Designed miniproteins, single chains, continued (3). Designs and how they scored, part 70

Each design is a single chain, and the fold is of that chain. pLDDT is the mean over its residues in the fold that is shown.

## One batch from the design tools (miniprotein)

Design m10417
Fold by ESMFold2-Fast:
Formats: structure tokens, sequence, C-alpha cells
Structure m10417 (fold): chain A 91 residues (1-91)
């Protein structure tokens, strides 16, 4: 059901934000200043996407549209996390 899918996507958002925080902390411990700055910028973008997803959940009344928009936000967060991983792997 769309309701079940939305619940799964909401938990996935939290998991992605948690991974981003862990990558930021890893960059802070082992990365150069430039790597830390790049990872911090990506983390702030991920936080903004997370807040946009939270606001969308409050304002979008069509659950099918909410699910599709939530998937788009998650895909953008995943892309930014992959960029963070690549920077951290070079540290």
Amino acid sequence: SAEMELTILQFRLIALLTEADLLLRQAEKFGSKEQQEKVKELYEEIKKLYEEAKELAKTEKDIEKLVEKMKEIIEEMEKKIEEMRKIVEEA
C-alpha cells in the first residue's frame, strides 16, 4: 500500500541522515581541511533535503504524489551521500 511505502521511505530518510552524520564525523577525524569543508557542504544540503521531506509530509495531501516526491528527495540524498563516501575514501 502507499501508506506502507510512505512509512518505509520515512525510516529510510532517517537512516540516510544518520549515515551522512557518520561520514561527516569520519571526515572531521581523518580528512584534510578541504575534504572536511566539502563533506560539510554536502551534509548541509542533505539536511535541507531532509527538512524539505518533513515539510512535504505535512503539506502534500495526495499520498501517491507524496510517495513519488519523497522518492525523488531520497534519490538526491543518496547521490550526495555517495559523493561524501568518495571524499572520505580519499582521506
Scores: mean pLDDT 88

Design m10418
Fold by ESMFold2-Fast:
Structure m10418 (fold): chain A 108 residues (1-108)
Amino acid sequence: SEMEELKKKAQEYIEKAREYAKKAIETGDKEALEKAKEYLEKATEYAIEILKKEIKTEEEKKEAIAALEASLAKEDAALAAAKSEIEKELIKALAEQLKKMLEELKKM
């Protein structure tokens, strides 16, 4: 189905983002850091499409917004605890993508 293909692509890009994030953290490779950010952005585009297709009611929308806001709060805490510049940049990139998801849901 279209939904299964979207979820598969989102998962593939999330897995690539995690792979490059791990490489960036372990090696300090700035090219790996940029690739992690690029794959995270691609994964987020698919995640937004999935959410727009799955949310059918105002209650489901409210629950999705609350979950994203909770995730943002966790990333803010993670940023405060982060010890390396690369970890901080990755957390900031994730927070930016979560904010994009939140704004797209609020427009629905």
Scores: mean pLDDT 88

Design m10419
Fold by ESMFold2-Fast:
Structure m10419 (fold): chain A 88 residues (1-88)
Amino acid sequence: MKILSLEEIKERGLPIFNLEEPVEKRLFTDPKTGKKYVNIGLLKEKVLTDKNGKPVKGPLELEVVAMEVESEFDLEMAAIVDAVSRAL
């Protein structure tokens, strides 16, 4: 199962759905490859700069990613990952 970052989604011109929509309604097909993807939320560590200019780990931030769906099982796994990430 492959995951596309938010930057990769934007570079490829793929859709970004509202994460308040059900996971099943966030499913789409990549017109270039014919592969199916679903938008899910993943928690990402934000890197902050401290008073000394050093990178430090900041708060978790919810980021939209696209997860490849090859089967109904992959869609169910994507829904679980989305639910866990959004519940934190």
Scores: mean pLDDT 75

Design m10420
Fold by ESMFold2-Fast:
Structure m10420 (fold): chain A 68 residues (1-68)
Amino acid sequence: MPSPREQLIARVEALRDRARALGDTEMAALMDGILAELRAMDPSDQAALDSMGATVDTLERALDEREA
């Protein structure tokens, strides 16, 4: 099973693909930056992963609002 970090990476990749489908180049670039940060992150740093998860939740809501 993928690690919590790998699960979060997969989620951000899906959000990046959604942003690209919408033509939101800036949001897609922001997601690429988040992916780079997640890949550089210590996979055992639960506090950092929790903080990143909250950021991803916020960005997902922003995309959902734009599609609504």
Scores: mean pLDDT 80

Design m10421
Fold by ESMFold2-Fast:
Structure m10421 (fold): chain A 113 residues (1-113)
Amino acid sequence: DEKRAKELAQKIVDFLMDIVENGSEKEKKDLEELAETGTSSNKKLSKLAEVLAKVFGEDGLAKAQILFKNFLTLKERLDKEEIEAAKKAIEDLLTKLLKDAPEELLKELEEIL
């Protein structure tokens, strides 16, 4: 279901952007740890990484780490249009991947978000 995939992709993007824009120093550090190591002391972030790694498939953990790193680098951009374009590109990528994801992984993402 394209609608469900799009809604989940948007929730993932919104969740990660909320940490980048409004998160505490600890939450930002937890996301940074996740991007560098593939795991975090933050249970919700760690579980999100595990599920996204399965959604990405081959080299899924490395691909999830690249995703998290891309969100962290968005805070360094001053151009609002570049930030919105990057968010849209990630949302479109996630929507495409989630459309083909197994039902169990979609349910796990809904429980996390």
Scores: mean pLDDT 83

Design m10422
Fold by ESMFold2-Fast:
Structure m10422 (fold): chain A 80 residues (1-80)
Amino acid sequence: GAATEEARKTLEEAAKEKDGEKALKLLNEMSHSGNLEMEVAAGVAILYAAVKATSDGKKEISTEQIQEAAKKVAETFKGS
């Protein structure tokens, strides 16, 4: 299966999404996909965004932080 490629594709779509609600919807659909790799990738992206928001002194996750997190996680699917 192309689970790694599917996760990367969805993460890249979330990283390009300018609407935070739609970006979160993509990550939420990944987390409920029934595919462990996609669910873990979504969880890591959400955690990264939350940690970044905290380090920036913010208590809410911005669209930009979601996009950055999705992009960073997508990059980890290069070279396995």
Scores: mean pLDDT 75

Design m10423
Fold by ESMFold2-Fast:
Structure m10423 (fold): chain A 68 residues (1-68)
Amino acid sequence: IELSPKQLAVLQALSELGGRATVDELAEKTGLSKATVSKQVRELEARGLVRRTDDGVIEIDTAGIAAL
């Protein structure tokens, strides 16, 4: 699976943060804007690589770990 550099950066940051993070935490760690992080998260969700919880926390999926 080909990930864009920004998608890969968000997924790596999520993994480094223990597999769970907010958009704000991902933006701080990657240096990307919150809007950019939100776009990458939506693309990663569409691919089954991450999911969002009911409280808005982003979690890495097993498929996301395998993509790294």
Scores: mean pLDDT 81

Design m10424
Fold by ESMFold2-Fast:
Structure m10424 (fold): chain A 56 residues (1-56)
Amino acid sequence: SPVEEARAELRARYPDLDVDAVVAAAEGLRKALGLPDSMLVPLALMFADAEAMVRA
């Protein structure tokens, strides 16, 4: 599923990140914007990058 794919990608790239929270935020935005589920992984990566910048 796109959710499982997003979680796997984020865990591999950002092991110290709250992956579940980031994926949930990305899914929320995806639904709010009416985007297809195929956009979840790109949105989750965008959120992960933003979260890493804020935590730096």
Scores: mean pLDDT 78

Design m10425
Fold by ESMFold2-Fast:
Structure m10425 (fold): chain A 63 residues (1-63)
Amino acid sequence: IPPLRPGQLVEFVVDGVKGTGVVTEIAADGVITLAAQFEGEPPKVVRIKREELEELRVVPMPP
């Protein structure tokens, strides 16, 4: 499984809520900063530990 990188589009689940977002930063302590969008909400920046994510998938972008 490839490691996460800044600039990747991801789908994730946190606290039972599904969201999509762009990885903006991955901190040395494993905190992932996402420019996230949840259904029906405007985009917002969230910071989540990898261990708090119930699901994380990289979305392949078309060329």
Scores: mean pLDDT 73

Design m10426
Fold by ESMFold2-Fast:
Structure m10426 (fold): chain A 55 residues (1-55)
Amino acid sequence: SAEVEALVAEARRRLLALGASEETAEIVGQMLRQMAADGASLEELRAAVERMRLL
């Protein structure tokens, strides 16, 4: 969904700003997309990103 992709883009930007590699950012993005595909709500995904300190 557009909301999931926006969240992935934000998490990716924060990871890269913190010095993570492009590979790490892509892995985290795919993890978030997989969680959404497995039925996680947008609120659950946002909570996960916040726990990682990427929001």
Scores: mean pLDDT 83

Design m10427
Fold by ESMFold2-Fast:
Structure m10427 (fold): chain A 80 residues (1-80)
Amino acid sequence: VTVTAEQAAAITEFLTSTDRSLSTEGDKLLQQASIEIQKKANEEAREAAIQEFAESLRAQNVPEDLIQRTVAILRQAAKP
């Protein structure tokens, strides 16, 4: 999954906003990523998908602390 600069900005705004209702696009992107990760056949494939998403955020120059928060959200959402 390739994250665009606009998608990375939406995720950043969602994570840093005190009012999450202002950043619905970032929430939708994280929900979509969570659903795709949950569809993976095993734990290894789910972790690989989470890491690919994290690398896409790094390519868009998202700060590492926000990337780690995104990874934590995706791991929690991917749990059965």
Scores: mean pLDDT 73

Design m10428
Fold by ESMFold2-Fast:
Structure m10428 (fold): chain A 53 residues (1-53)
Amino acid sequence: MELKVGDEVEAEVNGKTFKGRVLSVHGDEVVIEDLETGEILTVPRSKVKKIEK
């Protein structure tokens, strides 16, 4: 599924899973804001999954 700015996603970094919002997509990298901490992280697209409700 294609990721877009504003999408809510679940991402895995260093073996931890967190929920974030997509701020930007650059090829195989995604810039995500952690919804719990507000931290901005760049994560490989392969480690990001779109959250569906």
Scores: mean pLDDT 77

Design m10429
Fold by ESMFold2-Fast:
Structure m10429 (fold): chain A 63 residues (1-63)
Amino acid sequence: MLEELVSRSARIALSDPRISLTDAGEIVDLLVRGDFEGAIELANSRSKEVGEEIKKLVDEYLK
């Protein structure tokens, strides 16, 4: 579950040119640490679309 969340979130982040490789790595690190709110906030600050997609994945993971 966490591995799928991280993998899918990384793919989404890397597909958006507004998110740098460094920012994508930080989003992944935050998710692995369980800081889902921090990961969503960082993604949203760069791309609202990516932030919304990662939030959906986090909500599905916590279900």
Scores: mean pLDDT 83

Design m10430
Fold by ESMFold2-Fast:
Structure m10430 (fold): chain A 90 residues (1-90)
Amino acid sequence: GEKLLEAVKELLKTIEEIAKELEGELKLEAEITLGLMLISLGIGLLTDDIRFGAEQVLKLARELAKKLSGELKKKLEEKIKELEKVLEEE
């Protein structure tokens, strides 16, 4: 449980960093995605279902990655793979 929560937090932190590098509509989309992820994680924590929260965060991160390009896309895809690996180990 704890390792999964930390992996989700690292992915959220990475998206916050990516959003700071973006401008215009794409920045707004990244910020909205982050907000939806925080809501999903909150639901997981409140319902004692962190796996559900993590799976929703992962789905949203994959959708955001499709809209990115270059180094920011690679950075997000690497963190997505890290969270996927932790989910498989649980």
Scores: mean pLDDT 85

Design m10431
Fold by ESMFold2-Fast:
Structure m10431 (fold): chain A 56 residues (1-56)
Amino acid sequence: MSEEEVRQAIANIRAALDKYPDNAVVRALAAKELRELKAEHPQFAEELDALLERAR
């Protein structure tokens, strides 16, 4: 995955959380995807951690 693809994935997750802030299923799926992205791309850890805070 390229850095641009990671940024696009982050943008898509942020949009989903913005659209469904109270949806526990959306938050759980977002948290799973964010954890996987953080493990593969630690350079984005700070931005991913901010979104993980929103997903929990």
Scores: mean pLDDT 80

Design m10432
Fold by ESMFold2-Fast:
Structure m10432 (fold): chain A 89 residues (1-89)
Amino acid sequence: SEQLKKFVDNLIKKNNLTPEEREQVKAEIDKLFAETRERLRKYLKEKHGITDEEFDELIKNNEIFKYLTPEERRFFLEAQLKAIEIAKK
């Protein structure tokens, strides 16, 4: 989403990352997200009745946040912050 992109861009600027470091951080975030994808899939199926096919479509279209409560969205944003912190190791 545009909000998530703005949030990530702001975080990158706040951490004084170069364009090259930015690409590295994005790659690490993508890897960490892939590792947690199965957990998120199960969570949304249990909480919102989203099928595996619907989940894949939501991820592809970046629409997953539409189905999350404000508290759940905050949780996933915090997870992305931690992923960025880990990637900067």
Scores: mean pLDDT 64

Design m10433
Fold by ESMFold2-Fast:
Structure m10433 (fold): chain A 67 residues (1-67)
Amino acid sequence: MREEIFEKVAKKFGLSVSLIEEVWKHRGDDEKIEEIAKKYKIEPTKLLQAAAEIEAELLRLEAEKKK
């Protein structure tokens, strides 16, 4: 389920699933996200947008688990 969200976001942003997982692991740490962006030569704003999209998809999934 969570892996499906990472796969969808990775496809949407043209990034690897492993990179999306790393960005999500360090969410809320802007300095770490900038470090990851430099390491993979990606624009930091693109990684922040990807993290926000993952959060939106997870919130949607949690709303469906209303139990």
Scores: mean pLDDT 78

Design m10434
Fold by ESMFold2-Fast:
Structure m10434 (fold): chain A 89 residues (1-89)
Amino acid sequence: SFDELVALAEELIDRLSETDPEAAAEFRERVDALKEELKKDPSKEEEVTIKVLQLIYALSLRLGDLELAREALDQIVEMLKKRREEEKG
């Protein structure tokens, strides 16, 4: 769910804050902006979820968690494929 992905992103941001607090603050601001975007327009749930997955991917790369980065990328690809097919149907 979106809330579970946000919770994961926040956990990764907390881990990043131990080594790079400025980058962690920037990622936290981006997550908060996405939470507000969805609150203002619930129809953007799929679009905002993809953006959270993109942040998880970036955070995973910065933390050196290549397995989590691959899982996030796989989910992004699946959601983009589904969205593209739904837009054509």
Scores: mean pLDDT 83

Design m10435
Fold by ESMFold2-Fast:
Structure m10435 (fold): chain A 73 residues (1-73)
Amino acid sequence: MEEAEKLFEEAKELASDEFKIGVEFSLKTARKNPEAGLANGLMLARYHERKTGDKEAGEKIRELAEKAYELLK
């Protein structure tokens, strides 16, 4: 639990301001349903990359979402 929360906090720091709420929502979803949390995190990473053009941040958010899922499943 705590390790997954730390990963989502790290993802929130990497996200642009307008996507930080999305990261928080993904964390809440993952606590109740890890599979849905992963799906939301992966979609957030894609939208972040598409809107900001920051492929590195998008990839890191994706990896953090996948690692959090492995800890919560």
Scores: mean pLDDT 72

Design m10436
Fold by ESMFold2-Fast:
Structure m10436 (fold): chain A 71 residues (1-71)
Amino acid sequence: MIKELVESVNSLDEDSAGQSSVMTTNTLIQNGQPQQAYQFGDSISQSLKSQGKYKASQIAQQSSDRSHRLS
């Protein structure tokens, strides 16, 4: 699940990747999966940063940090 979500978001442009990262993280939290939301957010933020998508990476990292505090 997490790997598939990361790969899906990685294929998007920067603006779409940032928005999708936030929406995916929020959906996982709403489904009672804050730990999975943290794992996804951390993984995607690192991947986006490695691609030079720094704005999307920052957005994903902020969502990941919020999820970690909820787990």
Scores: mean pLDDT 77

Design m10437
Fold by ESMFold2-Fast:
Structure m10437 (fold): chain A 84 residues (1-84)
Amino acid sequence: MVRAGIRVRLDTDDPERVEELRRQAVKAIESVPGVRVTGVLVTPTPDGALISLEVEADSRERVEQARKAVGSLPGVRSATATIE
């Protein structure tokens, strides 16, 4: 089991869009087999918002698949993963 943080940067600070993107991000990550979201934090930034997700996965490859899935969502500027 691998623990990782995935940071998702958004170009929007609209609360309704941020909340919808948060739900879509969790769904996208959990669509990857063997990946589970264990924590979510949304932080406003000067340029938009940051969604910080804590995940547990079967492997580092699964974490990378989850990062790519989130990064492909409309409204996401970037997604980065840090393995713990």
Scores: mean pLDDT 84

Design m10438
Fold by ESMFold2-Fast:
Structure m10438 (fold): chain A 61 residues (1-61)
Amino acid sequence: SADEELLAALRELGRRANAAGLPDDAIARVAHQALELSRTQSVEEAVAAAERELDRLIAQA
């Protein structure tokens, strides 16, 4: 289901964020934003936005 796909994607993004040393509050914020976007847009757009934000945060670390 779309919810299962979103959760699987968020778990993988969380693993990457932890490996990059990002703080828990930054990870939680990205996850919260993705959940909100999945409700107002789509799961695909939510995952893409979360990946972009994660890449941006890692580049600044």
Scores: mean pLDDT 81

Design m10439
Fold by ESMFold2-Fast:
Structure m10439 (fold): chain A 84 residues (1-84)
Amino acid sequence: MSKKDELILAAQSGIKIAEKLKKEAEKMGDKESVKLAEQAITLYQQALEKKDDQELMQQLIDQGQKLIDEAIKRMEEFKKKKEG
């Protein structure tokens, strides 16, 4: 696989993960994590549009991943607060 193909797959995978995370956050009522997941989806979509700039694609993918990681952490904290 070329590096470009790997970045495209990473962005596509990121969108799927973010969409799943958004649905889970919506079910929990975690509005902040929903917002983070939506922002991650937008960044991954922008990465796919910037296919001719591999460096920018990588930066957008990295930013999206940070938002996903933050959303996961916030959802775990939200769940703990609700369960005691």
Scores: mean pLDDT 82

Design m10440
Fold by ESMFold2-Fast:
Structure m10440 (fold): chain A 85 residues (1-85)
Amino acid sequence: SPTQQLLDQLEQTVQDGKKELDELVANGASVDELEGVYDRYSQQMDDLMREMVRLRAPPEVLARAEQLVIDFVNYGMGLIDERRA
């Protein structure tokens, strides 16, 4: 379904975002660079979620999408906070 394809794209976006953030941390990137990458992936996830809502995705798809976004937010904010310390 179109909404399942969007969910699959969201899952891939989360994986790609975590990987890019991990690589930046490993390479000694600044907080500003981490925030920039985090914001870019967060915007991509928001766009995918908005499209799922527009297409009237089933509640279970939206619930899974919300869990994926929360997971990314917690992960990215955790890395940024550690880098500030």
Scores: mean pLDDT 90

Design m10441
Fold by ESMFold2-Fast:
Structure m10441 (fold): chain A 81 residues (1-81)
Amino acid sequence: DEERRRAAERLAQLLADILLEYTPDPAVQERIRASIPTGAETAYKNATAEELRKKEEELKRYYEEHREELEEEVAKHLAEQ
């Protein structure tokens, strides 16, 4: 149970981190940050610990593969400041 909750929290945080890197718009970033607790609770309620761990690993691979693209997008938008 605790393990499942921790897996859900890690997955929700990782999803948010990826979205935040890709979405430099402050209004959207605030919505993403605000949704982390709700996302974690939803994942905890509706998925097994193994499913959450698999999603986390898949998302980590996706992020690593696209990290430079995401960093470039964020940097370009921040340069507007």
Scores: mean pLDDT 67

Design m10442
Fold by ESMFold2-Fast:
Structure m10442 (fold): chain A 69 residues (1-69)
Amino acid sequence: SEFEEHLERTLEGIKEAIRNGDLVALEAGLKDLGVPQELRDKILALFEAGDKEGAIELIEEFIRKRKAE
């Protein structure tokens, strides 16, 4: 599915942005995926706190739920 391929590609980009400390790429990826504001704020807070694993876990959970519809 083009939609699933887009989700996976964007997820990889977000994970890379988190690992590299790239806030601009992270915000762009979260917006592109249509992540709800409350979840975006939580992911950004974890990212700013240096909890890269926590930020990645939240976005992976969001993508898993999106794939399950």
Scores: mean pLDDT 83

Design m10443
Fold by ESMFold2-Fast:
Formats: C-alpha cells, sequence, structure tokens
Structure m10443 (fold): chain A 78 residues (1-78)
C-alpha cells in the first residue's frame, strides 16, 4: 500500500541520513515523496525537502523534514 510504503521510505531516509549516507537518504526520501503524493501532498512536499537537504549533505535538516513527512503520514494511518 502507498501509505505504508511512504512511511517505510521516510524511516529509511531518516536512518541513512543519521548514518551520513546522503545518497541513500535522498533516494528513499524521493520514494517517500512519490508514494505520499496522493495520500498527503504536504507530507510529499516535506519528503521532497528531505531529499534536497540530504543531497546537499545537510543531514540535520533532511532528518527534520523526513520526520515531519513521517508524522503527517502516521496521522493518516490512524
Amino acid sequence: RSLENAIHSTELAIRHAQQGDGESAARHARLAAEDARDVDPQAAQYARQAAEHARQGDYESAIQYAQQAKDLLLQKQA
């Protein structure tokens, strides 16, 4: 399901960003944005921001945006 896939991808983006793996973090954040697009457009936008910051090596901002995307998606799961 798109919602579960989006949540999983945000979790992977956070994990890889915490490890300093910007390429993997950006890839998973982009996947989260794609899967979130039809579920929550705001969560998709936060996931896109996470991907951009991860690509730039700004892991703190990448984690923050990915966490915001995850939090919105979890609200849809309830």
Scores: mean pLDDT 87

Design m10444
Fold by ESMFold2-Fast:
Structure m10444 (fold): chain A 109 residues (1-109)
Amino acid sequence: SDILKFGKEVAVTKVTVGYDPSKVKSPDDLRRQVEQAARSVGTQASHIQVDEKNKTITFLVSAPSGMPTIEAERKAKAVADALVERGLSKPGSATFEHHILSLPEFSRL
């Protein structure tokens, strides 16, 4: 089904993106920059994980309530673009992994 089961499923896109360490003061600064980028495009980033060795960030973007399945992917791409606009990452450095989760699975994230 191309449409989320209302009240039963949520769409989540996992984003992995490379960052420029010269633009980052600390892992907490990096998390704040990701959160600010997500807010600037009208969404939220959750479960933000920093891999300092590989210079990558991983985070989740969920579809807004009542939106189509593809909306999580569209919002995730918008966050990645905002990180490029901020000079934190390079164009095309982001990878996306799209999931549809049941509400119990989502609540366990």
Scores: mean pLDDT 80

Design m10445
Fold by ESMFold2-Fast:
Structure m10445 (fold): chain A 68 residues (1-68)
Amino acid sequence: SAEDRQREAEEKLLESRNTPEAIELAKKILTKHKRYDAVKNLSPLELIRLTLQIVYEQGRAAAKKRRG
């Protein structure tokens, strides 16, 4: 689906690590999840790691829903 392709693209960008694009994507995703304190207080590397965990968990949850 379009949502699955978007997640894969986001995962690949975040895995590039310490690029401006990856950091900005991490901030956007964390803001969407209302993790404002994380965006304000974490280093770029920690922002990317936390965001990757969230994206991977969402991907796994979507896969489980498809299995019934």
Scores: mean pLDDT 74

Design m10446
Fold by ESMFold2-Fast:
Structure m10446 (fold): chain A 65 residues (1-65)
Amino acid sequence: MEEEIERILERLKQEVAAHAGDRDAVNLAVVKAMNEIIEKYGLTQDEIDELSRRIAEAVAEARAA
């Protein structure tokens, strides 16, 4: 589970970096990553909240690079 979530987050960071000037493309990449993890693992609300935080950190890191 964790290894696959890390892989999805790394893919998200790559998509954010590739579309740095396109806010809509970045937003779509975030929604896609969130939905993929939630649907695949059936997360609780607390786990969804933690995932949201991790996605926000990944996006911030990709934008800062």
Scores: mean pLDDT 78

Design m10447
Fold by ESMFold2-Fast:
Structure m10447 (fold): chain A 73 residues (1-73)
Amino acid sequence: MSAQQLVDQAREHIRQARRALEQGDYRTAARHAVQAIQLAQQALDAGAPEAPELLREAGRLFREAVAGIQAAA
């Protein structure tokens, strides 16, 4: 997978995580955020300049999703 493909896939998972958070689907949001973190880390390792920003955003979304799961329990 190219660095650009990793960036594009990470962005798509970030979009899906945001959508799930807006719907209160915290488990789906957490799943997409984890995929985005993994893809963004691979993009960082491949030298993509966008990767640090994607990692920060995906990490933020993951923390919000986990907080939502805990609040709903």
Scores: mean pLDDT 87

Design m10448
Fold by ESMFold2-Fast:
Structure m10448 (fold): chain A 68 residues (1-68)
Amino acid sequence: MLSEEEKEEFAKRFKEVAIPFLEREYGFSREEAEKAAERAVEYLKKNQEYVEGAEKMLDMIEAVLKGK
């Protein structure tokens, strides 16, 4: 289980990766991307069992953004 500090660190990483991905790949405005990322983070903070899956998804998104 994640500590409160680990949840906040995850939330920061999630937003840093998801916001530019949504803007670049899906044409979301910054406001739309921020709202979508915030909704996902709030859900994951309440459902910690899904955080590992989300972190793996972020790793995949970062790999795509790096052109791999």
Scores: mean pLDDT 76

Design m10449
Fold by ESMFold2-Fast:
Structure m10449 (fold): chain A 83 residues (1-83)
Amino acid sequence: SSRRERALAAARALLGNSAPLFRFRPDAVLPGDRDAEDTAWLVSAIVLLREFGHLSHREIGERLHVSTRTVRRLYATWRDLLA
């Protein structure tokens, strides 16, 4: 799971050895994604890097090897889940 590996690496690089516990599961909000678990880890990393790491969408995209548009879309998915 390349997305999960990138998400964990980015979180560890920013937050050090005390990696946060990823428990966010947006599976119900991500239709048709066969890699829903890997995408859930990616969403969790985006939220943590943005809310606690204060990284820009661009920096998160660079670290996770995804486009800024993908970062923005997944962050919006997380916000919609809270609404």
Scores: mean pLDDT 64

Design m10450
Fold by ESMFold2-Fast:
Structure m10450 (fold): chain A 80 residues (1-80)
Amino acid sequence: SKKLEEILKAIEEAIKAIRENDLEKFAEYLRKIRELVYDDPEALKLVEEMAEEINKLGLDDKEGVIKLLEETKKKIEEVM
């Protein structure tokens, strides 16, 4: 699916932004991910749960945030 490929790419770009400490790009890719999953309730739920856990961890825990993004990527591949 082209939509699935765009979602997975946006997640990978969000991971890259965290590694590069580019919080503006990270926020832009999170917004893009939300827009791409808006009409898919299962994927939207996974993205919302991920965003909540990222907010609990804080962006200074880069490895924790990256792990959440990678786990959410795998879960989205399973439901889409």
Scores: mean pLDDT 86

Design m10451
Fold by ESMFold2-Fast:
Structure m10451 (fold): chain A 110 residues (1-110)
Amino acid sequence: EDEENAYLAVKLYASGEISRLAKKAMEAAKQGNQEEADKLVEEIWKVVDRAIEAARQLGVSDEKIAEVLEFIARVLEKYADEAEKQGLTDLAKKLREVSERVRQEAENLR
């Protein structure tokens, strides 16, 4: 059974894409392009949905999917804190909202 390999692959993919998108959103917000920053936050949510779907298709258990979601929520909180420190208050709020929704989804799987 390759559940552990699938779990690690999904976790690595999701964290990498979310980090990339969060950094792009912060750069867009710094340049005053709030519309682009908002679109990038929507892309983060799509990455979360795709990661959950892929994990289920690969036979990852709900318990392990919950662990992936908890990890994603922590990554999002880290970027929200960085955005807030840089004065990007609206972006920080939106990233925290995504983190909270991801945490709720993780709790629902347990």
Scores: mean pLDDT 86

Design m10452
Fold by ESMFold2-Fast:
Structure m10452 (fold): chain A 88 residues (1-88)
Amino acid sequence: DLEEKLKKLEAEIEKILAELKPLAEEALATGDRKLELEVKLKLGEILLKLIEEAEKLGLDLDKATVERIKEEYERIKKELEKLEEEEK
């Protein structure tokens, strides 16, 4: 059931956003670049999951926009991996 799947996805997103809010506030207060990137990466993961579910539901998504979002996600991921290697 489409409605049930959307309701579950909405609940999962709401839970993750509630978890990310204090981390985002801490990143802004402290200027912690690693924490900022971790929050951005998690938001990107949510956005990519939403895109995948929308495509599965037959929603017509702009391919250029989807590719741009994937490119930004990979950029943030690589930047975070680089910072983690530098902290070792």
Scores: mean pLDDT 76

